# Designed miniproteins, single chains, continued (4), part 37

Each design is a single chain, and the fold is of that chain. pLDDT is the mean over its residues in the fold that is shown.

## One batch from the design tools (miniprotein)

Design m13264
Fold by ESMFold2-Fast:
Structure m13264 (fold): chain A 100 residues (1-100)
Amino acid sequence: SQEKIEMLAYLLISSAEANILAAQRSKNPQVQVELLRAAINDAQQALELLRQLSSISPVMREALRRLLKDFRRALGQETDPAVRQAMRRVIRDIEQLLSE
C-alpha cells in the first residue's frame, strides 16, 4: 500500500537526517564519513521505495525538502571526494523526484 511504503520511506529519511546530524557533531573525520555513508544509503533506499509510487504525499514532499537541505549543508562541509560525489547524486535524485 502507498501508506506502508511512505511510512517505511519516512523512517529511512528520519534515519538519514539523524546520521547527518551525528556526522556534523562528530570531530572525527573517519566517523563523519561512516555516518554520511549511512545517511546516503538510507536516503537511496527511501528514494527507491518512493519511485514505486505514482504520487507522493505533501508530508513526504516536505520530509524530502528537509533531507535535501541537510545534504546540501553536509556537502558544503565535506572534503572527501567519494562522499561528496555520492551526496551530489542523492541531492540530484531528490530534486528530480520533487520536480515530478
Scores: mean pLDDT 89

Design m13265
Fold by ESMFold2-Fast:
Structure m13265 (fold): chain A 62 residues (1-62)
Amino acid sequence: SDIDEAMVRIRAAVLVTEAEKHGLSVEQLAESLGIEGTGPAPESLPPLRREAANLALERLKA
């Protein structure tokens, strides 16, 4: 839904900001959360967390 998409973008921005704030790369933060930066899709994670991680990693790769 549109609301979920907006929330995913907000969560992704927060994840990126948190990583930068603590002097971590988004990839390092993702690894700490059990999400691989270049690995297969983390389907085992809750939907919103998966989407936020995917968008955050997308920003890291951009």
Scores: mean pLDDT 56

Design m13266
Fold by ESMFold2-Fast:
Structure m13266 (fold): chain A 75 residues (1-75)
Amino acid sequence: SMKEEEVKKQVREITEQLLSKHPWLSEEQKEAITRHAVDVALEKLRKGLSPEEALKTAKEEVERMLKRIKQLQAQ
């Protein structure tokens, strides 16, 4: 099993890749999204989910946040 530090690293890397496709986001927004994704993954790990499921949940949360932000900008 991966330790919390390895999961944090993978979540940050995946989140950075996802956010790099959206250069219109501010650095503050990117950091806030990244911190939230890490917090979600750690919460799931600490509640007994596998590292793989924690990473999947964090990725899904980032994608959900990005969809909401884009929807708000389209109005």
Scores: mean pLDDT 83

Design m13267
Fold by ESMFold2-Fast:
Structure m13267 (fold): chain A 78 residues (1-78)
Amino acid sequence: PLSPEEARRLGEQVREAAMSIPGVVDVTVLVDAERGSIGVTVTVKDASKLEEVQKAVREAVLSIVPPSVRVGVTAIPE
């Protein structure tokens, strides 16, 4: 479980990290503080690069998120 302050800070950091990935045009972040999980949905400009962008976002997010927190990343085309 995350504290409300940790959840807020983590959500902001994850959003910034995901938005920094080339090809990402929009980001939605959901932090479940009670379960210790974070879901990231990114909208990708080029549908042919969905998997490449999803992988890059996941790597960036995992570098920020504590090991105890579960991470899910979904990429959708614009």
Scores: mean pLDDT 81

Design m13268
Fold by ESMFold2-Fast:
Structure m13268 (fold): chain A 66 residues (1-66)
Amino acid sequence: GLAEMRAAFAARPDGRLSAAEARALLLSLGLSEEQATLAVRYADRNGDGLLDAAEFERVLAFVERV
């Protein structure tokens, strides 16, 4: 669930997830490939392929809306 996703993010020493890693986590929660891709694109506003804590919380907020 969301707590597991937050724990996975918190375990990272650099405080970042790649877009591919975030997408894989969303797919493991039962989201479609399309939903996971859109959630990551929505959060990764600067387009660098990395998600910081604020961008990751945007992914979780998007998932909760769907």
Scores: mean pLDDT 72

Design m13269
Fold by ESMFold2-Fast:
Structure m13269 (fold): chain A 74 residues (1-74)
Amino acid sequence: SSELEKLEEILDLVIEELERRGLLKLAQEVRNTKERIRKYGISKEKAEQLVKGLIDFLEGLGLLDLAKKVRELA
């Protein structure tokens, strides 16, 4: 669905930016989350909670510009 495609784009952006910053372990954790979603799917409600949790997580790391980009894509 369009919503799942959007979630995958958000996850890919976060992975790329974390890798670019040398945060390889965190990037791998996001990749593992993406792979689980590909295999098992995700409900709309859980996808929205995941995006919100991801924004909060990035803000907690001080990655405010990345958090803003994720919010704009959501």
Scores: mean pLDDT 86

Design m13270
Fold by ESMFold2-Fast:
Structure m13270 (fold): chain A 71 residues (1-71)
Amino acid sequence: SSLEELERLEKRRELGREIADRLEAALREEFLETARREGLDVEAIRAALDRGDPAVEDRLLALMLRRAREE
């Protein structure tokens, strides 16, 4: 029935939010670890990530990809 479909979608949305929160937290920790490993100003990077600065995120992703390809 349509009611069962709505209940399933509600449960999926709740689980999706929880998974998304966990993935965002894990990505943030990876960004900060990358900054620390590369000798960057971790507190400045943390502040930029808190603002959602895409340039800083792009830079950290590029550094992570370079490291993964070289190791």
Scores: mean pLDDT 81

Design m13271
Fold by ESMFold2-Fast:
Structure m13271 (fold): chain A 84 residues (1-84)
Amino acid sequence: SSDDVQRSIGMIQTARQMSRQAGVQQGYQLLSQALDSLRQGDISRSIQLIRQARQIVQDHYRQTGDPNAGQALQQIDQAYQLLQ
């Protein structure tokens, strides 16, 4: 729904900020592209970009334990559930 898309945008904005704070540059870039896709109504492209960002951020979290990466993953997972 439109409300789920708006909530997802907020979650991805937070995830993008947390990825930046964790130093995950590729995650930040992929989440920025996902936001653009969500705003354009391209949900399928957004889901693909969110999945790619999740993998990169998760790999960083597994290696570092950075709590900012952990917070980014939680926001990514919540947004992903709303977009399905």
Scores: mean pLDDT 91

Design m13272
Fold by ESMFold2-Fast:
Structure m13272 (fold): chain A 88 residues (1-88)
Amino acid sequence: MKSTLTEEERRKRGVEALKERKERIQHLLDLFDNDPEKAFRELAEWLGVPDEVRERLLNMTDEERQQVKAGLELELESLDKAIEDAKK
């Protein structure tokens, strides 16, 4: 990598970071539909939360789980918009 980044290079790096986050969120959303327990374990590991917080995430009700999924879907939409804006 070069030590000095142009605006275009900075934008490319930003887009790559957004794409990585989008891939992570998409993976978690797919897991929530197929294996919600695994999805919450991976989410807790990704966030690096303490064991007490991890236990709370794993003990969430179906309603709370649906709220988390909805939040991830909204973030995915926001990331898609940010990626499109960055590609202009």
Scores: mean pLDDT 74

Design m13273
Fold by ESMFold2-Fast:
Structure m13273 (fold): chain A 77 residues (1-77)
Amino acid sequence: DELARDLEELRERAEEWMERSEANEPVARATAEKHKAKLEVVEVASPEELFELIVERIEELLAGKKFEPVMVVVRRV
């Protein structure tokens, strides 16, 4: 089942990305401060919440909304 395999792979990648994002938060803060960009920290309890956030952000981009330059960090609650 290709769909089941893809979902498992996405879940593993999401968990890895969440851990990496949390570990890199200090670097992201320093980068945002250096470039005077807004820093947004989003808290997620599960990979499913992360997927929902990604979909919402993609939908906003496709809708042509004004995009503010923001550095986004994902943190697990």
Scores: mean pLDDT 67

Design m13274
Fold by ESMFold2-Fast:
Structure m13274 (fold): chain A 59 residues (1-59)
Amino acid sequence: DEKKKQLLQDGKNYDGYSFGYRVQSQRYRRLGDADKEKAALDLSDQYAQQSAKLYAELQ
């Protein structure tokens, strides 16, 4: 139970990080900072993939 609760919490945390970086990428796009926009989008995608993997382990 504790291990599954930890996986769920970590998955939610990574999903939150993914969303946060996506919002940051939108800010950088508006500011014209293409390099930082791309870096934030790459981090958003990485955290989304990590979250999905953790959620898959809950099955």
Scores: mean pLDDT 84

Design m13275
Fold by ESMFold2-Fast:
Structure m13275 (fold): chain A 74 residues (1-74)
Amino acid sequence: SPAVLTPEEIAATSAAVAIGGLLVAERRGAAPAEIEALRRRLAEALGVSVATVRAMSDAELVALARAAAEAVAA
């Protein structure tokens, strides 16, 4: 069978992509509704509440993205 990503690699990749999307949207000054939709997307990818994502700083989001990338690379 062709190689497939593990569930852990899929979860880590989804989290990293969602974090990147949110940070890019914030940097370009996206509408509040778009930012909230991206926060919901990230909350779903991380398995946490939207309130938890709203409480995260840019530094915490970058740290999570790095941790997710390291999990895939290990």
Scores: mean pLDDT 77

Design m13276
Fold by ESMFold2-Fast:
Structure m13276 (fold): chain A 90 residues (1-90)
Amino acid sequence: MDAAVQAALEALQAGRPISAEGEAALRARAEELVRRHNTEEARALAEAHVLLARLLGEGLLTEAELAELSAIKDPRALLAALRALEARAA
């Protein structure tokens, strides 16, 4: 895994601000996962990473919500939780 992607994911899990470079690295990683791993799980993980970066960038997530999200190990469950948070914010 790319060190920049790993650092960006760790920042997201800790509720720390993500840089524009880190957001770009996460988006590139999401595109790579979809392209190389054409499975439902890989697509769910890619969508979850993009949505998580967006919600955190918009300030829509609390540290408590980030802690709850970081406990979710299943990519589909993570994506579902993120979509529920997005719907609540809208």
Scores: mean pLDDT 70

Design m13277
Fold by ESMFold2-Fast:
Formats: sequence, C-alpha cells, structure tokens
Structure m13277 (fold): chain A 83 residues (1-83)
Amino acid sequence: SLEEELQRIRKKTEEYRKKADEAFDKWIKENNNPFARITRLIADGAPKEEIRELAKKYLTPEQQKVVDEWIDGYEELKKLKLE
C-alpha cells in the first residue's frame, strides 16, 4: 500500500540522516573551528537569528555570507515538505 511505502521511505530517510549527522560530527571534530560549529546549528534547526548573531561575533564577512545562503537554502528545503 501507499502507506507502507511511505513508512519504508521515512525509516530509510531517518537512517540516512543519522549517518550524515555522524559524518558531520566527525568532520567538526577534525575541523574544530567556529565556522564548522556554527554551520552545524543550521542542520540542527537552531533559530536563524541566534545563528546570525554567532556568525557576526565569530566569523569573517565572507563566512557570514555563506551562513546566510545556507540558512536560505535550508528554509527552501523545508518548503518542499521533504523535511
């Protein structure tokens, strides 16, 4: 049934998210810097205004621009109802 297929896809998506999270946490540990750590907060769904305030305090203007672009991209993905 459609419901069974949707449930199967949801479970696989959750497993892939866990693997992606583990890979990202490893990358942050190996690249222990403010940019990597602040960028992780976007994926964790932290409030965007708090992320921007941290970026202003700890990141370069170029890195702040990348963070803003990533926030916008993440919000677009949420609109697609795939998250």
Scores: mean pLDDT 73

Design m13278
Fold by ESMFold2-Fast:
Formats: structure tokens, sequence, C-alpha cells
Structure m13278 (fold): chain A 67 residues (1-67)
């Protein structure tokens, strides 16, 4: 049963924010299983990441808000 983690980030550059997040997770030994990126009509980007660390599964839901 995966743990769901929700986060909101304000960013001028959602593409860069996603790249930095994925690099950080990989550097921490997190295995990325799936990444879903959905651009919303208001300019917000919803990122859903299915990840694993050791034996634990995590779902990260991150809302990237435009400035």
Amino acid sequence: DPVVIEEEIETEDPEKAIEELLEKLKAEGVQIHDVKVEELPDGSVLVTILARKGLEMFVLRILLKPK
C-alpha cells in the first residue's frame, strides 16, 4: 500500500523544477517507476510520481504553480 505525499511548489520554470526533483530522488536512491506530467489550462503543472525506496512504495503528487 503506497504512501501518498502531496506537495505544492511555486516556480517560474516547471520543467526545471521537475528535472531537479527527479535528479534529487535518484541521488537519494529512490527508484522512479512512473512519472505523469499534466499541464493544466491555468498554467499549473500536476506531476504524479510513482517511486520506490527499498521495500516502500510512494506516490508523490506535486502541484507546480505559476508565479
Scores: mean pLDDT 80

Design m13279
Fold by ESMFold2-Fast:
Structure m13279 (fold): chain A 95 residues (1-95)
Amino acid sequence: AAEEAHRAIREILEETARRAAEAATSESDKQGIITYLGIAAAEVEREEDVARAREVLERSLASIAKAMAHNPAAVEIIREGARRAAEVLEEIERR
C-alpha cells in the first residue's frame, strides 16, 4: 500500500511536470519545472514518515509555484498535481 502510493505520487508528479513544462513559455522554465518536480517526487518517495512526506511535498510545490508565477497555466497544472498527490498521501495517513 505505502509503496504503491509512493509510486502513484511519483507518476502524478512526473505527469504534472510534463504538462506544466508544455505550458511554460521558455526552455529554461521548462527544464526548471521538470527538474524541480523530479526532485520533489524523489524526496517524497524517500520519506517513510507520511506526515513529513506531505510537508516536503507542500513546501516544494509552493516554492515551484512561486518561481513559475509568470506562467499562470503552468502554476494551475502544478496546483492540480499537488491536490492529487496530497489525496494519495491522505489515503496512506488514514491507516
Scores: mean pLDDT 78

Design m13280
Fold by ESMFold2-Fast:
Structure m13280 (fold): chain A 63 residues (1-63)
Amino acid sequence: MLRLRRGKDYYGNEAVLAVDEEDLTVEWIDENGNIHTEKFESPDEALEAIEKREKELREKAQQ
Protein backbone atom coordinates (compact mmCIF):
# COMPACT_ATOMS: atom_id res chain seq x y z
CA MET A 1 0.00 0.00 0.00
CA LEU A 2 1.36 3.41 -0.97
CA ARG A 3 1.00 6.20 1.60
CA LEU A 4 1.79 9.83 0.88
CA ARG A 5 2.97 12.10 3.68
CA ARG A 6 3.97 15.74 3.61
CA GLY A 7 7.01 17.16 5.36
CA LYS A 8 9.28 20.16 5.02
CA ASP A 9 12.76 20.35 3.57
CA TYR A 10 15.67 22.19 5.22
CA TYR A 11 14.53 25.44 3.57
CA GLY A 12 10.98 25.17 4.88
CA ASN A 13 9.53 24.17 1.52
CA GLU A 14 6.93 21.42 1.27
CA ALA A 15 8.37 17.98 0.60
CA VAL A 16 6.47 14.83 -0.35
CA LEU A 17 7.23 11.62 1.49
CA ALA A 18 5.93 8.29 0.23
CA VAL A 19 5.91 4.84 1.80
CA ASP A 20 5.26 1.68 -0.17
CA GLU A 21 4.47 -0.90 2.49
CA GLU A 22 4.31 -3.78 -0.02
CA ASP A 23 7.87 -3.11 -1.23
CA LEU A 24 8.92 -1.52 2.10
CA THR A 25 10.35 1.53 0.36
CA VAL A 26 10.43 5.18 1.39
CA GLU A 27 10.71 8.02 -1.11
CA TRP A 28 11.36 11.66 -0.25
CA ILE A 29 12.54 14.93 -1.78
CA ASP A 30 15.53 16.69 -0.21
CA GLU A 31 16.36 20.41 0.01
CA ASN A 32 17.91 20.33 -3.48
CA GLY A 33 14.84 18.76 -5.11
CA ASN A 34 16.47 15.34 -5.45
CA ILE A 35 14.33 12.24 -5.00
CA HIS A 36 15.76 9.58 -2.71
CA THR A 37 14.55 6.03 -2.18
CA GLU A 38 15.39 3.62 0.63
CA LYS A 39 14.33 0.02 1.15
CA PHE A 40 13.46 -1.28 4.62
CA GLU A 41 12.83 -4.69 6.16
CA SER A 42 9.52 -3.78 7.82
CA PRO A 43 6.73 -1.20 7.47
CA ASP A 44 7.48 0.04 10.99
CA GLU A 45 11.09 0.76 10.03
CA ALA A 46 9.93 2.63 6.92
CA LEU A 47 7.55 4.78 8.99
CA GLU A 48 10.25 5.46 11.59
CA ALA A 49 12.60 6.55 8.79
CA ILE A 50 10.01 9.07 7.57
CA GLU A 51 9.51 10.39 11.11
CA LYS A 52 13.27 10.68 11.60
CA ARG A 53 13.59 12.55 8.30
CA GLU A 54 10.77 14.94 9.28
CA LYS A 55 12.47 15.57 12.64
CA GLU A 56 15.79 16.29 10.93
CA LEU A 57 14.09 18.73 8.54
CA ARG A 58 12.41 20.53 11.44
CA GLU A 59 15.67 20.74 13.43
CA LYS A 60 17.50 22.16 10.39
CA ALA A 61 14.82 24.78 9.65
CA GLN A 62 16.24 28.26 10.28
CA GLN A 63 12.91 30.01 10.84
Scores: mean pLDDT 59

Design m13281
Fold by ESMFold2-Fast:
Structure m13281 (fold): chain A 82 residues (1-82)
Amino acid sequence: SPLEEAGALGEELLERLKEKKAPFEEMQLVQGILQEGLALLLEGASMEEVVEAMRRRFEENRDKLSEESIKLMEELIERLEA
């Protein structure tokens, strides 16, 4: 299901951030974006609407993320758009 696939991709991203020892503040921000996206899917939003909402919040907070975290977040969004 789209919800299970999105959840698995989000958990994979969080695991990769932990392996790279991302700062706690960056991990909390990314986790917040992922949880909001999953909540929208649970409410019946389309994947296109979820991706748009996640991308908006990501871009608003891009300056608070390392280059590595930005790349991983962009990879997640691209995988959700596919």
Scores: mean pLDDT 84

Design m13282
Fold by ESMFold2-Fast:
Structure m13282 (fold): chain A 102 residues (1-102)
Amino acid sequence: DELLKQLEKALENNDEELFTKVATELLRLIREDPAGNRKLTGQLAKIARKHAEQLKKLSKSKNPQLALLASTLLWLGHMLTPKRQEAVKLMVQAIKNGGRFE
């Protein structure tokens, strides 16, 4: 999947603009058809776990849209772990600061 490759490249290169574009599109695809995108969701969660430390840092960004996207991916990666609640707190803070799901 080209979008997943671009997401991982954006995370590896600290490319916040590419990250925002690709993460927005991936989350839109999953939101519009969760059942049809179950495999994509699993692959995205795996990438999120691999890059969890960087996503946690991005989740604290002063850019609320970037923080919301990063914390949402962190939540996906930790959905079945105790760390999920920390990701939810970061998502709520990003939304309060003006982040929106596109």
Scores: mean pLDDT 84

Design m13283
Fold by ESMFold2-Fast:
Structure m13283 (fold): chain A 81 residues (1-81)
Amino acid sequence: MSREIAEKTKRQTAELLAALDALAAANDAEALLRGAIAHLEGLAEALRELAERGELEEEAAEEAIRALEEAAAALRERLAA
């Protein structure tokens, strides 16, 4: 269970890093921020669903979701400014 979640998280992180590398080359800050916000919010929702199904440890899920939501909120504030 935790191993599958860890593997999925590693895959999603690798995909995000590849996308960030491509966007950094384009110097498209607005698209980068919008993409990062959407990705972080999607990950938080996925982790919440996994925790509700009992597939992820409650404490780990709560901590990860909080960090992702705080990061998304900070990026959204930068985008709105």
Scores: mean pLDDT 72

Design m13284
Fold by ESMFold2-Fast:
Structure m13284 (fold): chain A 66 residues (1-66)
Amino acid sequence: MIFKTPEELFEHLGIPKDKSINGGTEAWKYGIAFVKKGEELPDTAKYALEIEGEYDYNTENRTITV
């Protein structure tokens, strides 16, 4: 499944909206990848979060919050 917002992702996974997920270590444990609009879900991922614009490699852009 590909989600367009962190809120939809958190609701689907049952994660409280007051939590944050580190996109590197914690997102990997949930099987979450990051994709651009129109990209397919990676074979190694169960879920993806759609990112608008360019992929940013900064740690801050790899933290998922609602």
Scores: mean pLDDT 67

Design m13285
Fold by ESMFold2-Fast:
Structure m13285 (fold): chain A 118 residues (1-118)
Amino acid sequence: MKLVVESIVTKGARTATLTVVATSEDKELAEKVARAGAEGAAGGALALAPDAVGVSYEVEVGETKAVGIATATGTDEKAARGAAIGAEVGAGVAGIMAGVLHASGVAEGESKHTTVEK
């Protein structure tokens, strides 16, 4: 079974967004990876910047892929930095899950990570 995980962190002046796309024949596995990434990003943002606003995540499940999106906005530069680090933590969680699933033989796991500065 193949699992492809693509994570994109977009860092703006005040807002950071993580998008995780997990593609697999196993919808439950794809959803679990996308959700773990998005939840990790939101949780990381709140842990590092408790005063961050607009912290949210959502997961959309399709037939062959799941998409997890997490967004956090900082009211100042410190909170914005926390939001950006949270997004990177979420990307790391999704990538680690793909790597562990590959190493354990559960899936042919492949991951790609990109960071975009605006």
Scores: mean pLDDT 83

Design m13286
Fold by ESMFold2-Fast:
Structure m13286 (fold): chain A 73 residues (1-73)
Amino acid sequence: SDLQRMEQVLSDLDKYTVDQIRQVVSLGIQLTQQGNQRARQILQQMVKQLEQSSDESMQRFAQSVAALIENEE
């Protein structure tokens, strides 16, 4: 399932490519916008983990995703 994929990526981010992480985050955003509360919670946890990354691109990406989730209008 999509939620299981999100949790697998969250559990071991270092084993996934940037493109794979971005794809899963995009899926999480889509599910969150559709009202999936579990997807929103997993996505929030993924953002928190990505903000701790030593990769500047991943940190910036995480900040963009966090802003998008917080500005849920």
Scores: mean pLDDT 79

Design m13287
Fold by ESMFold2-Fast:
Formats: structure tokens, C-alpha cells, sequence
Structure m13287 (fold): chain A 74 residues (1-74)
């Protein structure tokens, strides 16, 4: 069985893009969304350092928003 870490016992609150409501999702699903967003930014020419700075400064929600903007433009 996977180890039960303190961070894994708490659900991650993520804004639902369909309803705009903040819903608890699994940590694995939240991380998949972040990784997907980061990949979208890298495909658009962003560096990993710029993505890391965005994540650290503004948080994952801002990263997700930027990825959505890029997807619509591409």
C-alpha cells in the first residue's frame, strides 16, 4: 500500500472549470493538472525556470490560467 503522508491525507481544493466552484480533488489529479499546464507553457516557449517562478510567486492556479490562455491562442 502507498505510504499515508500528512500531505496526502488532506484533499486539495481546485476550482472546477465547468461550475467555477472550488472542489476537493485527489492530490494525484491536482498534480496531473499542474504538470499538464507546465507542459503547455513549455510547448509555447517558456523555460522551466519561468514556470517554477510563476508557481512559487503566484501559485498553481495562475499556472493553470496561463496554460488555458495559451491553449486557446494555439
Amino acid sequence: APPALPDESAPVEVRDPVDGRVLPVSRAEYQRRIIRAANTLMDAGYTPEEIALLLQERGPDELLREAERIRRER
Scores: mean pLDDT 68

Design m13288
Fold by ESMFold2-Fast:
Structure m13288 (fold): chain A 88 residues (1-88)
Amino acid sequence: GAEEAIEAANEGARAVLETPGVSPTSGTGGAISLIGAGTQAYLSGTEEAARAAKEGAERGKRAAESGLPGDEAARKAAEEGGRGSVRA
């Protein structure tokens, strides 16, 4: 549930921060956005919010590992998490 979303968000944030080429400033902002999505899912306590945050975080992790700027992927993760929490 929501705990899985937080775990996924933390994992995604870590992958972003560990990716070479991610600037400290952009990486930090991206990581905060990812963690924020997980926190929103946790506060909502909804399965939909948790699922959206997890999917976003996994996308962020994949993008970071592919050499994409982690901040953009993290923003998408936060947006998806937020949409899920509003709907649920």
Scores: mean pLDDT 56

Design m13289
Fold by ESMFold2-Fast:
Structure m13289 (fold): chain A 95 residues (1-95)
Amino acid sequence: SRRERLEEVKKKLEEDPEGTLRTLSPETVREIVRELLEELRKNRDNITALAALQLRAMALGFRVRIDEEKNEITIELDEAAAPENKEAAAEVVAE
């Protein structure tokens, strides 16, 4: 049920990224960012999968940066996102 709920939220983000990012709870943002970060880490050695994940994230209003030299992955929300949601994303990345 949690996975199904997150997939429904992702569909809403694809249809209306700006409006959805303004209305999402910080808790939901943390869940999405954690899932995306886990997927990116799992596919770290697969360039094609990483490219596809980054493009999908961008379509949802998430900016992904990968520093291969430092082995660091950063995720930021679009400017349209509520400040609380930007902070929620930063918290998950810092974990």
Scores: mean pLDDT 75

Design m13290
Fold by ESMFold2-Fast:
Structure m13290 (fold): chain A 110 residues (1-110)
Amino acid sequence: SPAERIAKLVKVHFDHLIEWLKKRLESLGVSKEDIEKFVKEAKQVRDEAIQEILEKNVTTPEELRAILEKFVDKLVEILSKYLSPEEVERFRQALRENVDVIVEEIEKFL
C-alpha cells in the first residue's frame, strides 16, 4: 500500500536523522549515557510516527507533513533535556528543513 511505502521511507530518513543527531550530541560533549537515552527516546518517536502513518492509512504529502511536524516537536522536547536553548533552536531549524526534504522525496512515490 502507499502507507506501507511511506512508512518504510520515513524509517530510513528518521534512522539517518537519529545518527546525525547522535554525532552532533557527541561533538557537543553530551555524555554517553545521555546519548543512549536520547537515541532510545528518538527511536520511540520514530516508531510512533510509523504506527500513525499505517493506522491512519496516510497517502498524501499533506497528511505526512502533519505527522512529521508533530514528531519534530517531540524530538525538540527530548533534545531540550540535553542542550542549551540556543542549541535547541539550531536543531529546530535543521529538523524543519528535514521535514521538507522527507516530504518532497516521498511525494515522488505517491
Scores: mean pLDDT 85

Design m13291
Fold by ESMFold2-Fast:
Structure m13291 (fold): chain A 59 residues (1-59)
Amino acid sequence: SAQELSQAIQAAGGSVPTPETANDLLNTLKTNPAAAAEYLQAAAGLNPAQADALVQQFS
C-alpha cells in the first residue's frame, strides 16, 4: 500500500512523500519501475541500492 511504501522510505532515511505522491509512486513502481527508482534517488534522497530494494519490494 502507499502507507507501507511511505513507511519503507522513512525507514531507509528518505524524505517521506505526501499521501497523493505516495499513491502515484506506488502506481509508477508497477508500470515504470525505472522511473520510480529515479524518483526515489532524486526526490526521496535514497542511494541506488536503497531505491532498487524498494522497487523489488513494491513493484
Scores: mean pLDDT 82

Design m13292
Fold by ESMFold2-Fast:
Structure m13292 (fold): chain A 57 residues (1-57)
Amino acid sequence: MSPALKEAVLAGQEATALELARKSSDRFFSSKYNRKTLLQLLEDGQLDEAKKLVKEY
């Protein structure tokens, strides 16, 4: 994951995080219970779940 994408998500910069995630070739999955990629979480507006995911990586 790029440092800029991680920082944008953690800072709550939804628009910046979404743009960076769309340009990323990396695909990160949340826990086995949610199974959403970072991009899917951001598109769904699930910023808190996206923050949890980026802390794992």
Scores: mean pLDDT 70

Design m13293
Fold by ESMFold2-Fast:
Structure m13293 (fold): chain A 82 residues (1-82)
Amino acid sequence: SMEEQIAALQAAMARLQARIRELYERMLKEGVPLEEIERRILTLALEEVEALAAQYPDFPLLRRLLEILREELREVERRIAE
């Protein structure tokens, strides 16, 4: 059902948020530059959301989230290239 899909997506997003936090804290401790941390986090989020979009193809919010993540990643890569 749609309710079960929403619950599964909420759980997956909570796990992704936890993984992002752990990755961020690890990279800060290792002295990774903030722009590189942002790039790696966005790359992780994009890969995970792409996997979710493949699992839940009828969920239009995931497609919008992919568009946002791709745009944010392009902006970070543009700043790094400057």
Scores: mean pLDDT 83

Design m13294
Fold by ESMFold2-Fast:
Structure m13294 (fold): chain A 68 residues (1-68)
Amino acid sequence: SYVEEVAQPETQEKLKREKKELEEEVRRLRKEMAEAEEVPRSDVLRLVALEIRIIGIEIDLELGEKYR
C-alpha cells in the first residue's frame, strides 16, 4: 500500500529532506526573480512546478502521519 510506504519512518525522513531542498530552491528562485528587471516565463513555470511538488510531498507526509 502506498499509504504504508509513506508512513515508514525512512520514507518520511526522505520526504522531509526533499521538501527542505525544494523550499530552498524556491527561496533562491524567488530571490533571483525579485532582483531581475524581467522574469523569463521558464522561471515562472519552474517556480509553479516546484510549488506543486512541495504540495505533493505535504500530502504524502499528512497521509503517512494519519496512517499511524
Scores: mean pLDDT 83

Design m13295
Fold by ESMFold2-Fast:
Structure m13295 (fold): chain A 59 residues (1-59)
Amino acid sequence: GSGDRVKEAQERLKEMGLYSGPVDGVLDERAKLAIRGFQRLAGLEVDGVPDDATLAALK
């Protein structure tokens, strides 16, 4: 489900030092900001959603 994708993104972003919040699968403002920040760095669409392209780039 979407919560599993959010957890995967939170774990990887935390390992990179881009996210300091809990790995809880909740797409709150902190998680969205971290995802948007990563998407900007990776040259992806900045939507704050851990879609397949975002998760692939986090590998």
Scores: mean pLDDT 81

Design m13296
Fold by ESMFold2-Fast:
Structure m13296 (fold): chain A 80 residues (1-80)
Amino acid sequence: MKGYVILDKNGNEVDISSLKGKKVVVSNDLDQDVIDELKSAGAEVTVVDREKAEELFKNGEVDYIVRRSGTSIGFESYYG
C-alpha cells in the first residue's frame, strides 16, 4: 500500500517480489500489514525500532531496509 519504500544498499527502490530469500529490516513504526506482506513475499524480516533498523542496514546485516515514504526524499533538498 502507500507510505513506505524498500531500498537496497545502493539506494535503489525495489519491488517486494525482489525480496524473496533476502534479509529485510523494517522499522516497528510501520503497519503490521506491511510486515506481513514482506513475510508473504518470502523475505526474512527483522522488526526493530527505526534507529536500530538503520544501524543493521549500515552494518550490512540485512540486504534491504523498509522506510516510511518522505524520510529519504528530504535528503534531496540538501544543497548548498
Scores: mean pLDDT 73

Design m13297
Fold by ESMFold2-Fast:
Structure m13297 (fold): chain A 70 residues (1-70)
Amino acid sequence: SPEERAEKAAREAYELDGNPVTALLAQAEVYRKYAETPEDIQRADELRKQAEPGLKELYEKYGIPLEELT
């Protein structure tokens, strides 16, 4: 259930802007929001870590403090 929702969210995000970072963050958010097991939370954290380098680049570009990264 969370996996299927995350896959759909990532695909839709990527089709909108072509940004892999946005797709990874969309997946992470869905896994966390609809988590049914501890493994879902772990998956969300892994996806967030994968997005981290690109997310830092985006935050620097828009002047958002890196301290807001989780």
Scores: mean pLDDT 73

Design m13298
Fold by ESMFold2-Fast:
Structure m13298 (fold): chain A 55 residues (1-55)
Amino acid sequence: MLSDEERLARAEATVAAMLREGAISREQAVTFLQTYLGLSEEEARARVARIEAEL
């Protein structure tokens, strides 16, 4: 589903940029993904860990 994939990609790119700039903490990034995408805490934490590995 391109729309959902694009939304996820944009959210991940935004989180990556904010983490790189030091604008948000890891825990704030987890909360952002949970709130914005409806992910569980476990899923959000896994996504943030992957994003951090790509920085």
Scores: mean pLDDT 78

Design m13299
Fold by ESMFold2-Fast:
Order: sequence, then C-alpha cells, then structure tokens
Structure m13299 (fold): chain A 124 residues (1-124)
Amino acid sequence: SERERAIREALEKGVQEVIKLIDQQAQKVAAAARAAGHTGTADYILDTANEMNKQLSDTAKRASTLSPEEAAQLLERARDLVVQRLDAVADSSPPEVQPLVRAAREEVDRALTALIEAVREGAA
C-alpha cells in the first residue's frame, strides 16, 4: 500500500541520516584523537563507526519488511547495541577524547530515539 511504502521510505531515509550523523561524529572525534597523538584510538573509532553503520543499514533493510511496531522494536535493539558500543569506545578512550565520544553517543542516541518515535507515530 502507499502508506506501507511511505513508512518504509521514511524508515530507510531516517536510518541513512543516522548513518551520516555517525560518520560525521566519527570523523570529528577521530581527527581530535589524531591531533592529540592517539592514532590507534582514531583508527578504532573509524572502524567501529563503519561496523555500526553496516549493521544499521542491514537493520533498516530488515525493519522495512516488518510492521511499524516490529520495526520500532528492532530499531530499539539496534539503538541499545550502538549505545553500548559507543560507551565501550568512550571507556577505552584517552581522557582528552572521552568527552567527545560521550557527546557523539548522546547525539546518536537522541537521533535513533527520534526515529523510533517517528516510526511508531506513523503506525497510529
């Protein structure tokens, strides 16, 4: 149906915007880490962002075949995993980098939460 197509397109677009946010934040944090002499941390941040973005892309494809409530639940699980990974990156980061990772984590969590709410509201 047109409604199902619109929800699917909004979901896929919403996840792509979160992927862009993750990439932008990862590039920013990695640049700061490199400037501070933490090249290994910068590489780890970029690799982690690439893995998370691949998983989010795969999640969006799966979610697009589900009901809005099932899609929202799948996105909630994906958000929890992304947040856990970002918290782990923060905990393993040097003191100079850690606040930037935590700020990125808050922005990504907020964006994913907004997307989940939008998917649920589209179902009402």
Scores: mean pLDDT 87

